# Designed miniproteins, single chains, continued (2), part 57

Each design is a single chain, and the fold is of that chain. pLDDT is the mean over its residues in the fold that is shown.

## One batch from the design tools (miniprotein)

Design m5964
Fold by ESMFold2-Fast:
Parts: sequence; structure tokens; C-alpha cells
Structure m5964 (fold): chain A 68 residues (1-68)
Amino acid sequence: SLEERIERAWDYYSQGKETISIEQFLKAAKDLGVSEETAKRVLEELGITGDEVTREQFRAAFRRALQL
């Protein structure tokens, strides 16, 4: 499922860390079929600022981008 793909992407990029970089987030977006433009827009819509993304923010962003 798409939710399982989101969880696998988090596990792959986080490597057990609590956050991932915006660069890693954008790579995960490409893996999930989300354009860089859409990925950046969703981060802005969710008020995610700074250079890192938490697991909860990652899930929320991709659920919104994929309309889950």
C-alpha cells in the first residue's frame, strides 16, 4: 500500500535517526512519485520550517501530497 511505501521510505532515509534533512525528504518524494514542487508546497502548507523533518511531519506531508 502507499502507507507501507511511506513507512519504508522513512526507514530507508532516517537510518534510525529522529529526523531527516530536507534533501532526504525530497529524495523520498521522488521515490514516492511526488514532484519536488508538490513536496515543497506541502511542507509550506503544514508550516514545516527549518532544515529537518520528523517522522510525524514526514507522514503528514506525504499523506497530504498523495491525498490519503
Scores: mean pLDDT 86

Design m5965
Fold by ESMFold2-Fast:
Structure m5965 (fold): chain A 65 residues (1-65)
Amino acid sequence: MKLTITVTGDKPAVASDGTVYKKGESIELDADTTEISIRDGELIIRDKATGLQILADPKDVKLTV
């Protein structure tokens, strides 16, 4: 199942591979392998299959499945 992360606010989402996603940009991940957690007010999205981690402010992103 597809998980889409869309940056809707001014704070970018930053991936562990160095990619920065800005307002209006989206990333697609596999929802079946992806874990979502919050630590210290920051949204942590981790794809367990690839090891890719995305850090974002919860108010600045929209998650769609």
Scores: mean pLDDT 86

Design m5966
Fold by ESMFold2-Fast:
Structure m5966 (fold): chain A 80 residues (1-80)
Amino acid sequence: MKITKEQIEELEKVLEELKKTPDSDIDKIAELVAKAEEAAGLKGDKDYARDLAKKLGGKRFKELAIKGIERAIEMGKKQL
C-alpha cells in the first residue's frame, strides 16, 4: 500500500508530541500510539495501548513506540 505524504506528516507530528510527553503520562502515551497507528493505516486501539503501557511501564513503552514510529517514517519517505 502506498503511504501518502500527509500520513508521514501526521506521523512526524505524533512523534514530536510523544517525545515531549512525560514517561509517567500513560494515558497520553497510549493516545498518541493509537493516533500513530491510525495515521499508518492501522486500527488504533487506545485501551490496548494503555494496557501494554501499564504492563511495560511508560518509559519502556514510549521508547518502543518512538522507535516504531521513526522506522515507519523512514520506510514511508523511501516510498515517496
Scores: mean pLDDT 80

Design m5967
Fold by ESMFold2-Fast:
Structure m5967 (fold): chain A 65 residues (1-65)
Amino acid sequence: EEQRRREELIRAARERLRSAGGELRVENGKYVITSTTPSVGAQLMGMAEAVELELAGYEAETRIL
């Protein structure tokens, strides 16, 4: 089922981003990634794009606090 697969992908993505000092949220069909460390923002941006490709059909957005 597509929804269950999506939830599993989001869970895996959260774990990866957590290791890089980021957090993933899903808001209105978008995933929002936040980080407390601006110097790693480019790395998180790349991860966000990868997550978007895995979750085809959603928009990805990266934000740095």
Scores: mean pLDDT 63

Design m5968
Fold by ESMFold2-Fast:
Structure m5968 (fold): chain A 94 residues (1-94)
Amino acid sequence: MRQVKELEVEKELKKGETAEVKVDMPAGNAEVHVYVSATGKATLTVSVPGGSPGSSTGYVSGATTYSSSQANVTATVKAEEDAKIKGLRVEVRT
C-alpha cells in the first residue's frame, strides 16, 4: 500500500516556526520517503515508529520502519532563519 500527504500551499515561516505533515502508517514493515523544498536555512526532522528521528536539510529517502499497530509518520520542518517552504511531502510504502 502507498500513502502520500503534502503541504496544501507554500508556507512562509519565520525563524523558529515549524510546518508539519503526518501520514498514517499501517501495521507491519514500511519504507518512508520525505521530500522537502525550501528557501533559506531549515531543518527537516522525520519521526517514524520504532526509529530514531532523522534530521536533514533536504531529501530523506528509504528509512525502513516497523510497527505492531497503526501508527503515524511525522515530518516537521523548522525554520532556522526566515524561510519559504515550497513543498513538504511524505510517502509511506508498505
Scores: mean pLDDT 70

Design m5969
Fold by ESMFold2-Fast:
Structure m5969 (fold): chain A 86 residues (1-86)
Amino acid sequence: SEAELQAQLEAGIEALFAEFDKDGDGVITKEELRAWWLTVEGRPEPSDEEIEFGMRVFDVDGDGVISRAEMRELFTAVYNQQVAKR
């Protein structure tokens, strides 16, 4: 159901922020995103262009950080696109 999907989306956002938001400020910085990427064993080093692209996609309000609200908007958009495709 929509409510179950919304709950799963919120749980996913909280899990991501628990991993990335090491200083507890409620946002993910470019540096935190890059640091997380580098902690994943066997993951190749991301290019600056890949990190910049990710930041542009997630940073909906243009403040240079990724908030929970911005992640929620992106996840909702992806979900709606997948539902519309089927």
Scores: mean pLDDT 64

Design m5970
Fold by ESMFold2-Fast:
Structure m5970 (fold): chain A 89 residues (1-89)
Amino acid sequence: MVEEARELAERLIREGQALIEYAETTDLPEDERIRLLARGQALIIRGQGLLEALRMVLNREGTQEQFQQLSVQTLTVPEQILQQAEEQI
């Protein structure tokens, strides 16, 4: 389970990076480019948050408050990025 969660997190980061690269290097309509960049950034943030959560769990370093803050950042920030991108279109 821990290994599978790490693999998922690393996959999210790689997929996010690939979307950003595709959006920056491909001749796309501006609205599609904005959506792909926002989606890529959201995936990277989610993957990084999951890796940090796994690190805290494995090392038993996190407090209840730290886990709650990390959860908010991992869920809320990507959602805000996606919403702001849609508002620009």
Scores: mean pLDDT 76

Design m5971
Fold by ESMFold2-Fast:
Structure m5971 (fold): chain A 84 residues (1-84)
Amino acid sequence: MEIKEMLKKVAELMTEAMKAKLDGDEKKAAELEAKAKELGEKVAEKLEELRKSNPEEAKELEKFAEELVEEGKREVLEYAKELA
């Protein structure tokens, strides 16, 4: 899996974990967080390797990751509003 696809998947898992917490599904939230952590550790290692060989590309991917985090925060806030 390419780094960019891995970053998207980590963001999706974290967003779903936060939604599960809002639903009170602690078990589902923990399972999703564990998957996000495992994949996040793998992408962090790949990103560190890329940072040594191609720092410009690593910087672009880090910016992309920040944009994914902000998008996920917005999705969680909208989901929370629907829960009233």
Scores: mean pLDDT 82

Design m5972
Fold by ESMFold2-Fast:
Structure m5972 (fold): chain A 80 residues (1-80)
Amino acid sequence: SLEEFKEEVLKIFDDLRAGKITVEEAYKRIKELFEKYKLTDAEKNEVIQFLLRYAVERGDEKGFELAKKLHEDWLDEQLA
């Protein structure tokens, strides 16, 4: 259920923007969602690229920081 995954991720971004959670807590929750929904490395990258654009389009500085952290983590995983 990619729609359920997307709804949960966007809620995390909304909670982060509202100051309800920290970037570190949001990062942890999204990593847990990647595992829960069993996303492939390719699917994770597509989601991360979407979230980077989403944060930029909304002027969401914290969301951008989170998406950048997820992207850097994904790159490190690919490099082994």
Scores: mean pLDDT 86

Design m5973
Fold by ESMFold2-Fast:
Structure m5973 (fold): chain A 112 residues (1-112)
Amino acid sequence: ALGALVDEALALGFALAIAERLGAPKEHIEELRRRLEAAIEAVAAADPDAEVGRAQGEAAAEVGYRLGREVYRIAEREGISLEEALDRLIARAGADARLEAVLRRGLELAKK
């Protein structure tokens, strides 16, 4: 489904932002980038208009990346774990269960 592909692009954007800031191994960062590009192209392929689909995938990835950057910033500023920082972001943003699940998946992907 298109929504699940968009969710994957968001989760990968989030994961990439955190992995880069944690100084994750180059191979892990390259794999996340490859998966993100594939997720964006999957959104393009699933939409009747490939340009519209690609733009949606790119927008989701950008939103994810910005949220991941903010989670890392909260963790650094407050001296707390990334998991605690994510909990604070979710509460502050009023994120629904779907967005919460996507962001928690993104955090898992960033660490592995």
Scores: mean pLDDT 89

Design m5974
Fold by ESMFold2-Fast:
Order: C-alpha cells, then structure tokens, then sequence
Structure m5974 (fold): chain A 65 residues (1-65)
C-alpha cells in the first residue's frame, strides 16, 4: 500500500495541517485544507511510503484546479 505523510504550509511558512493518508486520497485532503483556510495554493511537503518504507520526499506548490 502507498501512503503519503504530508505537511501543508501557507506562503509565509505557517503550518496549516499535517497527516498521513493513502496516496489516492492525498490530493483530496490537500484541497480540503486549502478550502478550510480560503486559499488557492499552498506549499506542501510530502513523504511517500510504499509498504511502510520511505521512497521519496517532495516539496512543491499545490494549486487548486
């Protein structure tokens, strides 16, 4: 199973939310954080785990579609 451990920050670097979700649910949870805070974009740090093993770390800007 693929899971993502994430942190969502505003453009000033303030932590808005963090958690661990299935990779398939990850975009949905980030969109919910953006909606909750009235934002169109946020900085996201993600750690991708495959069968409990860390395989990738990413930091990127997530934008509403």
Amino acid sequence: EVTVKYKVYDKEGKLLDEGTVPASEFPKWVLEVLDKHGLDEAIVESEIYVNGKLVRKKKFVFKKP
Scores: mean pLDDT 79

Design m5975
Fold by ESMFold2-Fast:
Structure m5975 (fold): chain A 80 residues (1-80)
Amino acid sequence: SMEEIELKVEVYLIVAGGNIFVAEIMRKKGLFDEAKKQLEQAKEILQEVKETIKKNPELPESVVKKVEELEKKLEELEKE
């Protein structure tokens, strides 16, 4: 159902956001290689969410905006 798909992408976005948050903390502690692995995991999750959005255009715009927000944070952190 649409509700099940929405719940799944919400959970994935929470996990991706958590990986990015942990990566920021790791970077502040000088753990750059560990931070990079967290960002790579977040990137893979966001790519799966983007494919799910492409197949389910009825998903709320809030989901699309959250992906864009997390991708911007990810890109900023990956510049280093």
Scores: mean pLDDT 86

Design m5976
Fold by ESMFold2-Fast:
Structure m5976 (fold): chain A 91 residues (1-91)
Amino acid sequence: DIAARQQQIQRINQAMQNLQTRVANNQVTRDQVIASARGIVIGMLTVHRNQAGIDAFRDGGISFSQLLAQAQQAGDSQIAAVVQQVLSIIS
């Protein structure tokens, strides 16, 4: 269902905006930011049914930067965009 996937992506985008706002207002610790960023990335990987990406990322086998490089190489523009945004927040 395309509509259900679009709604899920909208929820992920809202979570990203909420994280950006909380960081700008100094309302979160670095550990809380990393945890929220991981959740946002896993959410987008789930929307794309990228189980291999979820498994590699959850197991701590790859970093955000490595996931970005993999998404760019695979042409996964939505995953790449989300990972790039979280990297801009945590940098």
Scores: mean pLDDT 81

Design m5977
Fold by ESMFold2-Fast:
Formats: C-alpha cells, sequence, structure tokens
Structure m5977 (fold): chain A 67 residues (1-67)
C-alpha cells in the first residue's frame, strides 16, 4: 500500500468514463441499491473490474469514489 490505491482507482474509473461508459460504475451501484442489495459496491466493483481489467480491490475504490 505504498502506492496510492486512490490514484490507481481514480485512473481506472477515468479510463472507463473515457471509453464511453460514464454511467457504468455509478449506475451499477445505484441499480443494486435500488434492488435492496446489501453489498452494491462489491457487485459494481466486480463489474467494473471485469470490464476495465483493474484489480477488484482497486475497482471497489473507484466505485466508492464515483458513488
Amino acid sequence: MEVSAEQVGKAGAGVGIRSGNPLGAGAAARELIAQGETHPAEEAARALSEGSGAPLEVARESVLQAA
């Protein structure tokens, strides 16, 4: 954790937005919350990780920052 996970997560989210998916992470998290999901950030982070190729831990940070 010497390297800033926040900066890596922010970069990952930025890449997703620039790829034309500006609603991806935020929309996924809100959709899961609307469905009453108890861990919406984890599910959205997994989707972002699979889509962007970022590690799950970093993707989770990005989702929390985007929410």
Scores: mean pLDDT 54

Design m5978
Fold by ESMFold2-Fast:
Structure m5978 (fold): chain A 88 residues (1-88)
Amino acid sequence: SLEEAKKLFEQGEKLYKEGNLEEAKEKYEQAARILEELFRREPSEENAELLSEVYLNLSKVLYKLGQYDEAEEVRQQGLDVRGRLAAL
């Protein structure tokens, strides 16, 4: 649900601020999976905005973990969703 995805995103943000990068990554990945399915089913502005934000934050975590190639790939996914949002 969107509610569950928002909660996971907030948990990820808290973990990131605490320096718990691996757990932040896990929470962002869980949020992204829910939002990808929601956006596919219902491509709303709210779903697109949150999905984009989750991808961009996940990219930041991946970069700090030294997973640079994965970080760039996920960053591009976040930008692509923002581009699709602008077309809605």
Scores: mean pLDDT 85

Design m5979
Fold by ESMFold2-Fast:
Structure m5979 (fold): chain A 64 residues (1-64)
Amino acid sequence: MSAKEIQEELKKYGINLSLSQVKKAIKIYKENKDASNQKKIELLKKELGLSDEEAELVLQIISK
């Protein structure tokens, strides 16, 4: 999925991220691909100000 497609998918779940924030999430995912899902969730929460539920959903959508 492109960053724009991820952004539009997240909006369906009430998560309104800018394209720059979505690109940052993709970068975090790619740089930490071999890390635990919990570590990826923590990084997404810290860097994007997301809740646990929002960070889990972002990770799930990016990992498709």
Scores: mean pLDDT 83

Design m5980
Fold by ESMFold2-Fast:
Structure m5980 (fold): chain A 99 residues (1-99)
Amino acid sequence: SMEKKKLMAGAFYELALIARERGDEKTAELILTYLKETFGLSEEELEEARKYLLENTTEEELKEIREKAERIVEELRANTNDEEIEEAIALIPKEIAAL
């Protein structure tokens, strides 16, 4: 379970970096928000997860994990608009402070 979560977190973080490099800030913010809410990992832990993914998977396993992550990202994109992403990001500090 933990190992599987780390592999998936690494794959999502890689997709966020790729989106940012392509100038797709909306997709990058969506993925980073999802990672923060779902996994609760720091940027350092996300970098470690990405390294773990690359060092602990075969080319075939990596392809399967990437395809799964890409499918989830497309589902998130299909169900989220710009205003919802911006509102969610803006509210995260207030919601965490309220907990």
Scores: mean pLDDT 71

Design m5981
Fold by ESMFold2-Fast:
Structure m5981 (fold): chain A 97 residues (1-97)
Amino acid sequence: SQRKQEQRDVSLYSAAAINAIGAVTSAEIAKELLKKAKTEEDIELAKRFVEGAERDLEAARENAEKMSKELQEKFKPSLEEAERAVREAKKLYEEKL
């Protein structure tokens, strides 16, 4: 039973890590696009990256919640980084409206 939990945890951790990296990456792209935005089309492109970042963050949370408590604690800093990046991108997007 312990080996099955370890295999599940490794798979979930890997998936959550990929999703968290995706959230940070999309959020940072959105922030750079928003800083350079001059048209409504530029803002709309940035919005797509903000929405992508939010979807990746949600997927990271869902995968993290299924992990053992020990792995959730280990993953928490990565999840908090992704949450901060998405929050910053959303705030910058709202300031451009």
Scores: mean pLDDT 89

Design m5982
Fold by ESMFold2-Fast:
Structure m5982 (fold): chain A 86 residues (1-86)
Amino acid sequence: LITSKDPKTREGFDHLVLGTLYLMKGTIYLLAGDTEKAAEYYRKAVEHFELAARYFEESGEPLALKEAEAARAAAEKAREKLKELE
């Protein structure tokens, strides 16, 4: 899954994976009726997607710049889910 030798691109993918896992955990808790834990994990997802975008942008690799846009979009979707719980 991690194929780039660039350290910043790899850090970006690590945070993208963590953000995705936290987003999934938030959704699982929401489906279980635990809105407080859902909000907690959606906040963690936003943080990691924002870090992913920043690392991809700092890398400057063409693939990383495309992933930065995807990470920014993922962060906004996670924020929307969080706002629905607030």
Scores: mean pLDDT 84

Design m5983
Fold by ESMFold2-Fast:
Structure m5983 (fold): chain A 83 residues (1-83)
Amino acid sequence: MEELKKKLIEVLNQILAKLPAKYQAKAKAMIKQIKKALDAGDIDQALGIFSQMLQDIAPYMSPETKELAREALKLLMEIRKLS
């Protein structure tokens, strides 16, 4: 579980780094909220925040960043299965 959470945060930080500067502050704040939800064991809240983040920034993501978003979703679903 903890290794999956750590890997998820690493992938989310990679997404953050690849976003246009205009969207980085918003994405950083949402990633912080995802981490808090994961630390609290609230996986459904983490998924909700992640989904909202994707709705807000998906039009501005490169194909490479969209692949990272798919990896983050897979990791969240794996964490949910183990919770």
Scores: mean pLDDT 82

Design m5984
Fold by ESMFold2-Fast:
Structure m5984 (fold): chain A 61 residues (1-61)
Amino acid sequence: MESELRDLLRELQKLLGLSEEESQELEKAFEEKFKQRKEESGVTLEEEIELLKQILKEIRE
């Protein structure tokens, strides 16, 4: 991904202080979830941001 979404993901990783392994897991999990939802109904940038927020909450908690 070369979208603004990728930049947001990197900022999120920095904000959380994630390790390299955790960063890779987060990116992979997001890509898998995004791909599944995109195949079903299409996904907007706003929906992608909401998905990232949910993943962030799970990592935090």
Scores: mean pLDDT 67

Design m5985
Fold by ESMFold2-Fast:
Structure m5985 (fold): chain A 79 residues (1-79)
Amino acid sequence: SIEEAAEKLREKLLELGVPEELAEKIAEAVRRAIQALRDGDSAAFNAALGELSAAIGELPEEVKEEAARLAQDTIVRTA
């Protein structure tokens, strides 16, 4: 489910040392992206990707690539 995928992503981000607030923002953006893809809503999908990019951009450089990879993998596998 979308909820389970988002929660698993949040857990993985916390294990990487991502702060709780950013982990929640990233997981919520991913949830919205998946829902937008299922609904065929390109505007909502682009908005969700913008929120995701902004939240990842606030992370330390060392974890950005892994956080982005986990988010993208979650979208692709769950959509």
Scores: mean pLDDT 86

Design m5986
Fold by ESMFold2-Fast:
Structure m5986 (fold): chain A 95 residues (1-95)
Amino acid sequence: SVQQLLQQSRQLRSQSTQRALQGDYETAARLLRQSVDLRSQALRLQGHDEAAAALRELGDKAVERLAQGDVSLAASLYTAGEILAIGIILDKELE
């Protein structure tokens, strides 16, 4: 279900943050990748394909930066992806 995907995504993001705080950027990046994949899948199942694509694009960049140890840029890119996805959904519903 969509709710199960969202719950799993949130758990993986939390685990990613914990690993990043420990300096384990490789594991943190892998967990963030899984989180982004599940979040994007949930959006697609809800019919938000454009929002899912936007989230994935910025989420992919966040994962790459996190793997490099750039936690600050990774966080900014992830947040931008979430905000953009929400904006796309709102714009579609207001059309």
Scores: mean pLDDT 87

Design m5987
Fold by ESMFold2-Fast:
Structure m5987 (fold): chain A 94 residues (1-94)
Amino acid sequence: MVEAFREALERAAEEAVRAVEAGKSAVVAARLDGSVEFIAAETDEAAGEAARELRERYPDSLVSVFRASDSLEAVRRGAEGHREAAVAALEAAL
């Protein structure tokens, strides 16, 4: 079932909001094996590099980047869209 994956993505979304609120950037990677990776980065450039590395290592993953300059509303909306897309992709792969 996808509930554990959705819960992990919800926790990653909360971490992303906290990171951006603290002036950091965040990366959330959803993998089609049901795993979720979260990275908090000190700069937008570091977050971009982390996202690039994750996409190269896991080509089928859905990777979202949240910048330190993003509004908390934009981060929440982006995380919600990423979560729904990732859940739909995992369900389609099952």
Scores: mean pLDDT 84

Design m5988
Fold by ESMFold2-Fast:
Structure m5988 (fold): chain A 56 residues (1-56)
Amino acid sequence: MIQDVLDEIRRLLGDADADDYRAWADRMLAQGVPEQEVADRLRRDLDESVALRDAL
C-alpha cells in the first residue's frame, strides 16, 4: 500500500524525503498510474535510498 511505504520512508529517510515522495506519488496517481505500480516504484526507490545511505 502506498501509505505504508510512505510511512516507512518517513521513518527511515525523514520527513523531507517522505513529503517529496508523497508529492511524487500523488502526481503519478493523478496521471492515472495504478496504485500498485506507484507502490512498487516507491519500494524500489526506498531500497535504493537506504542502500546508498548504508554505503556511508
Scores: mean pLDDT 80

Design m5989
Fold by ESMFold2-Fast:
Structure m5989 (fold): chain A 77 residues (1-77)
Amino acid sequence: SELERRVRELAERLGAEEAYERVRALAEEAGVTLPALDPAEVEEALRELERLYETEEDPEVLRGAREAVALALAQLE
C-alpha cells in the first residue's frame, strides 16, 4: 500500500528498519496482537516525522521519531 511504502521509506532514512523488526519480534514472542492504526492517523504522523527528520538535528528527538516509525511499520504489516 502507499502508506506502507512511505513509512518504509521514512524508516530507511531514519534507520528504523532494525527497530521495526525488533518490535515485531517482541510482540510475537509476548503473544501480543498489535492494534490496527487508523490510516489517517498514520498519514498525519508520517508527515510530522518527515518534517522532524528534515529540520531537527537533536539526536534524542530523532531517536523518538525512529521508534514511532518502527511502531507504525509494525501496525501496517
Scores: mean pLDDT 63

Design m5990
Fold by ESMFold2-Fast:
Structure m5990 (fold): chain A 98 residues (1-98)
Amino acid sequence: NLEETFKEAEAAVGLIRLAVDLVTARKHPEEVAKESERVKKWAEQAVDLAERSGNPDILRAVAGLLRELAEVMKDYDPETAKHLEELARRAEEGARRL
C-alpha cells in the first residue's frame, strides 16, 4: 500500500532527526540542552509519526534512540531526559499493541 509506505517514510525522517540529536548530544551535550524545547518537540513528532506508520519495528527503533538520548542528557538536562524516557515507554507500548 503506497499510503502506508509514505507513512513509514515520514517516520524514517523522525528517526533521522533523533539520530542527529543523539550524535550531536554525544559531542556537544550542553548545546543540545540549550535547545531542549526543540529536542522535545522533534522527539514527540518522531513518536507520533512512528505510531501513525503502524510499524512496530520503527516504534522500537524510535524507543531505542530516545533511551540513548535520555541517557546522554541525564547529567545536562534531567527534565528533558525524563521526558524522553516517557516518550520511549510510549513508543515501546505502541509496538507491543501492534
Scores: mean pLDDT 88

Design m5991
Fold by ESMFold2-Fast:
Structure m5991 (fold): chain A 68 residues (1-68)
Amino acid sequence: SMLEEIERLAKRGYLEILALADALNIPQEETDAIVAEFAARAREAIERLDKEAVERVIQETRDRVLAL
């Protein structure tokens, strides 16, 4: 289903963000804040069944981590 596809995409993005933060030695407090914002934005996009919005949230969060 579209919902399952979007949820799987969001989960993959979440794991990628965690791995990136770990690789860059981002402090736990900052990682927690980034992940909380990601989860909130991804949840809104999932509720709307907006796959493109989930992809955008993943990209913007990745960019945020890389800018630290």
Scores: mean pLDDT 88

Design m5992
Fold by ESMFold2-Fast:
Structure m5992 (fold): chain A 90 residues (1-90)
Amino acid sequence: MEEERKEALAFLEKLGMEIGKKVTDIIFTPGKTKEQIDAEYNKILDEINKAKEELKKRVSDPEFRDFLIGQLNTMKENVKKKFEEIKKKL
């Protein structure tokens, strides 16, 4: 249980860092079209959705599972808001 919790939290932290890096790279890379930005957004959403399915399979504690899914849903909303901001600056 404790190891499962640590592994799941480490997985979430790593995913958050990777997504944050991708968003930062998009912000600092000039010349991307709206279509390219939308494609990158969809790739990030796919990664988060795959992470949700993986956590559903691996996490046995339903309360902890729901917490982790909630964190991923928050991550999806934050990514959506950031991409809306990026597109407004185009």
Scores: mean pLDDT 81

Design m5993
Fold by ESMFold2-Fast:
Structure m5993 (fold): chain A 94 residues (1-94)
Amino acid sequence: MEYIEKAEKHVKEAEKAIKEGDEVKAMEHLLKALEYAKKALEEAKKEKDIEALERVEEVAKRVAELAKKLDNENLAKVAEYIAKKAREEKEKLE
C-alpha cells in the first residue's frame, strides 16, 4: 500500500497549496498524486485488493476535481480515466 499512501499524501498537499493560492505547487502535487495512483492501480490489480482499488478510484476522482479547479482539463481527463479503470477492476472482483 506504499504507492496509494503517497498518492493520498500528495492530494492533501495539493489541497493545501490551492488554499494557499500556490497553483504551481498544487499542480506539481497533483501530477505526483496521479503518478503514484497509476502505480497503486497496477499493484492493486495484481494483488486483487478491492480496498486498494477503492482508494485509487477516490484519489483519482479527487485529482480530477482539483485539476478542474485549476482549469487543467487534460489532467482531469487522465485522472477520470484512472478512476474508471480502478472501478472496472473492482467490479471484476465483486
Scores: mean pLDDT 86

Design m5994
Fold by ESMFold2-Fast:
Structure m5994 (fold): chain A 71 residues (1-71)
Amino acid sequence: EELVELVKKIYGATDEIAEQIVTDIKTDPAARETLERLLQAEKNFPEIAKTYKLDLEKLEKVRKKAREMAR
């Protein structure tokens, strides 16, 4: 929920695009591990950003915020 809203604010993405990005991350076969690895090691974040044509610098800001929000 908050992660989708954060993506919309930081990237200026549409509701659909922001939700799709978050959903794509979570729908991986190892969604839980994948999401946490993306937060910890942003190797996959650049690929996701490339797929959705996002700015890597903004992506890192979202990553840091997501880490702060993660429990």
Scores: mean pLDDT 55

Design m5995
Fold by ESMFold2-Fast:
Structure m5995 (fold): chain A 72 residues (1-72)
Amino acid sequence: SSLEQQQQEQQALQQAQDKGQANMQLINDIVSGKIKAEDVDPQTLQALQTAYQSAGLDDNAQRFQQMLQQKQ
């Protein structure tokens, strides 16, 4: 059972890492001007802010929060 649990945890970490990399690309596209903050749904910005904060990526989380403030 411990081996099965370890394999499940390893798969979860891999998926989280893949998701983190995808979100990082989105941030880079916003920062580079490929995607403007005004073109990103506020709900999506909020979800990204929450996800990055939970992952300990505070700088990126704060950037999404600032974009949300600009949309108010």
Scores: mean pLDDT 64

Design m5996
Fold by ESMFold2-Fast:
Structure m5996 (fold): chain A 119 residues (1-119)
Amino acid sequence: SKIEEIIALGEQAVQIVKEAVELAKKNHPDDTETIKKLQSMYDSLQEQLNEVKKAYERYKKTKSVEDEVELNIAIEKLLYTMQQAVDFLKELSEKYPEFKPLTDQLQSVLQQMQDVIRS
């Protein structure tokens, strides 16, 4: 299903940002502001993904219009948070070029999620 594909892509996005946190801790341990911001992005993505999962479980049980609306709102919030994460990783890659592969991976996941939603 499209929602299950969106959830799987969201899980990939969470893993990419987790790798970014670990890369920052390894290569730039004294850049505490960058590490904290990456950790905050990881936490936000986890929270928004969990809201999508929760809304999807409700919708599967009820099949109601109201729960479908809440699911769509949760997906829009996840997309918004992922776009913010891409934008931050793009900025970070200018300062630390080693983050570019993670930036490119997250951008690809975001594009795939947008394509699933449009299909």
Scores: mean pLDDT 92

Design m5997
Fold by ESMFold2-Fast:
Structure m5997 (fold): chain A 80 residues (1-80)
Amino acid sequence: LSEISREVFAFKKTLSPKEQGILDAIMDIIFQGLAEGLSFEEIMEKVQELLDKENASPEVKERLLSLAKEVYERLREALA
């Protein structure tokens, strides 16, 4: 957990303030979804809804969605 948090923090520093806010919201969706027992597909759907609402560029959406998938997978493994 501490290692993935450090990796996320380092990545976050490469983002604009608006993108950092979106990443924080994505992290909250993943943590809440895992706590509620939501499926990977349900969590990713919520992430996509957030990105669409924020009107992020296609490149930013793809990058943040890829990061969200990686974070979910690592957290799932750590909780197993």
Scores: mean pLDDT 76

Design m5998
Fold by ESMFold2-Fast:
Structure m5998 (fold): chain A 64 residues (1-64)
Amino acid sequence: SEIEKVKKEIEELFQKHLDEANKILDTITDPAERKAKYDELTAKFNKEYDVLEKRINELVQKKE
């Protein structure tokens, strides 16, 4: 059940990432600012995704 919740968070993270990327394109005109925001978004996404993957592993170990 907890693993299933984490999987849902991963799916939501993917959707949020896509939406945020599109918002950056729509709301930010400056190319440098846009690139910086994209880089931050990608780094944050990868970091959060990695944390969620690690949580699944920890949950599996703790729950058996």
Scores: mean pLDDT 79

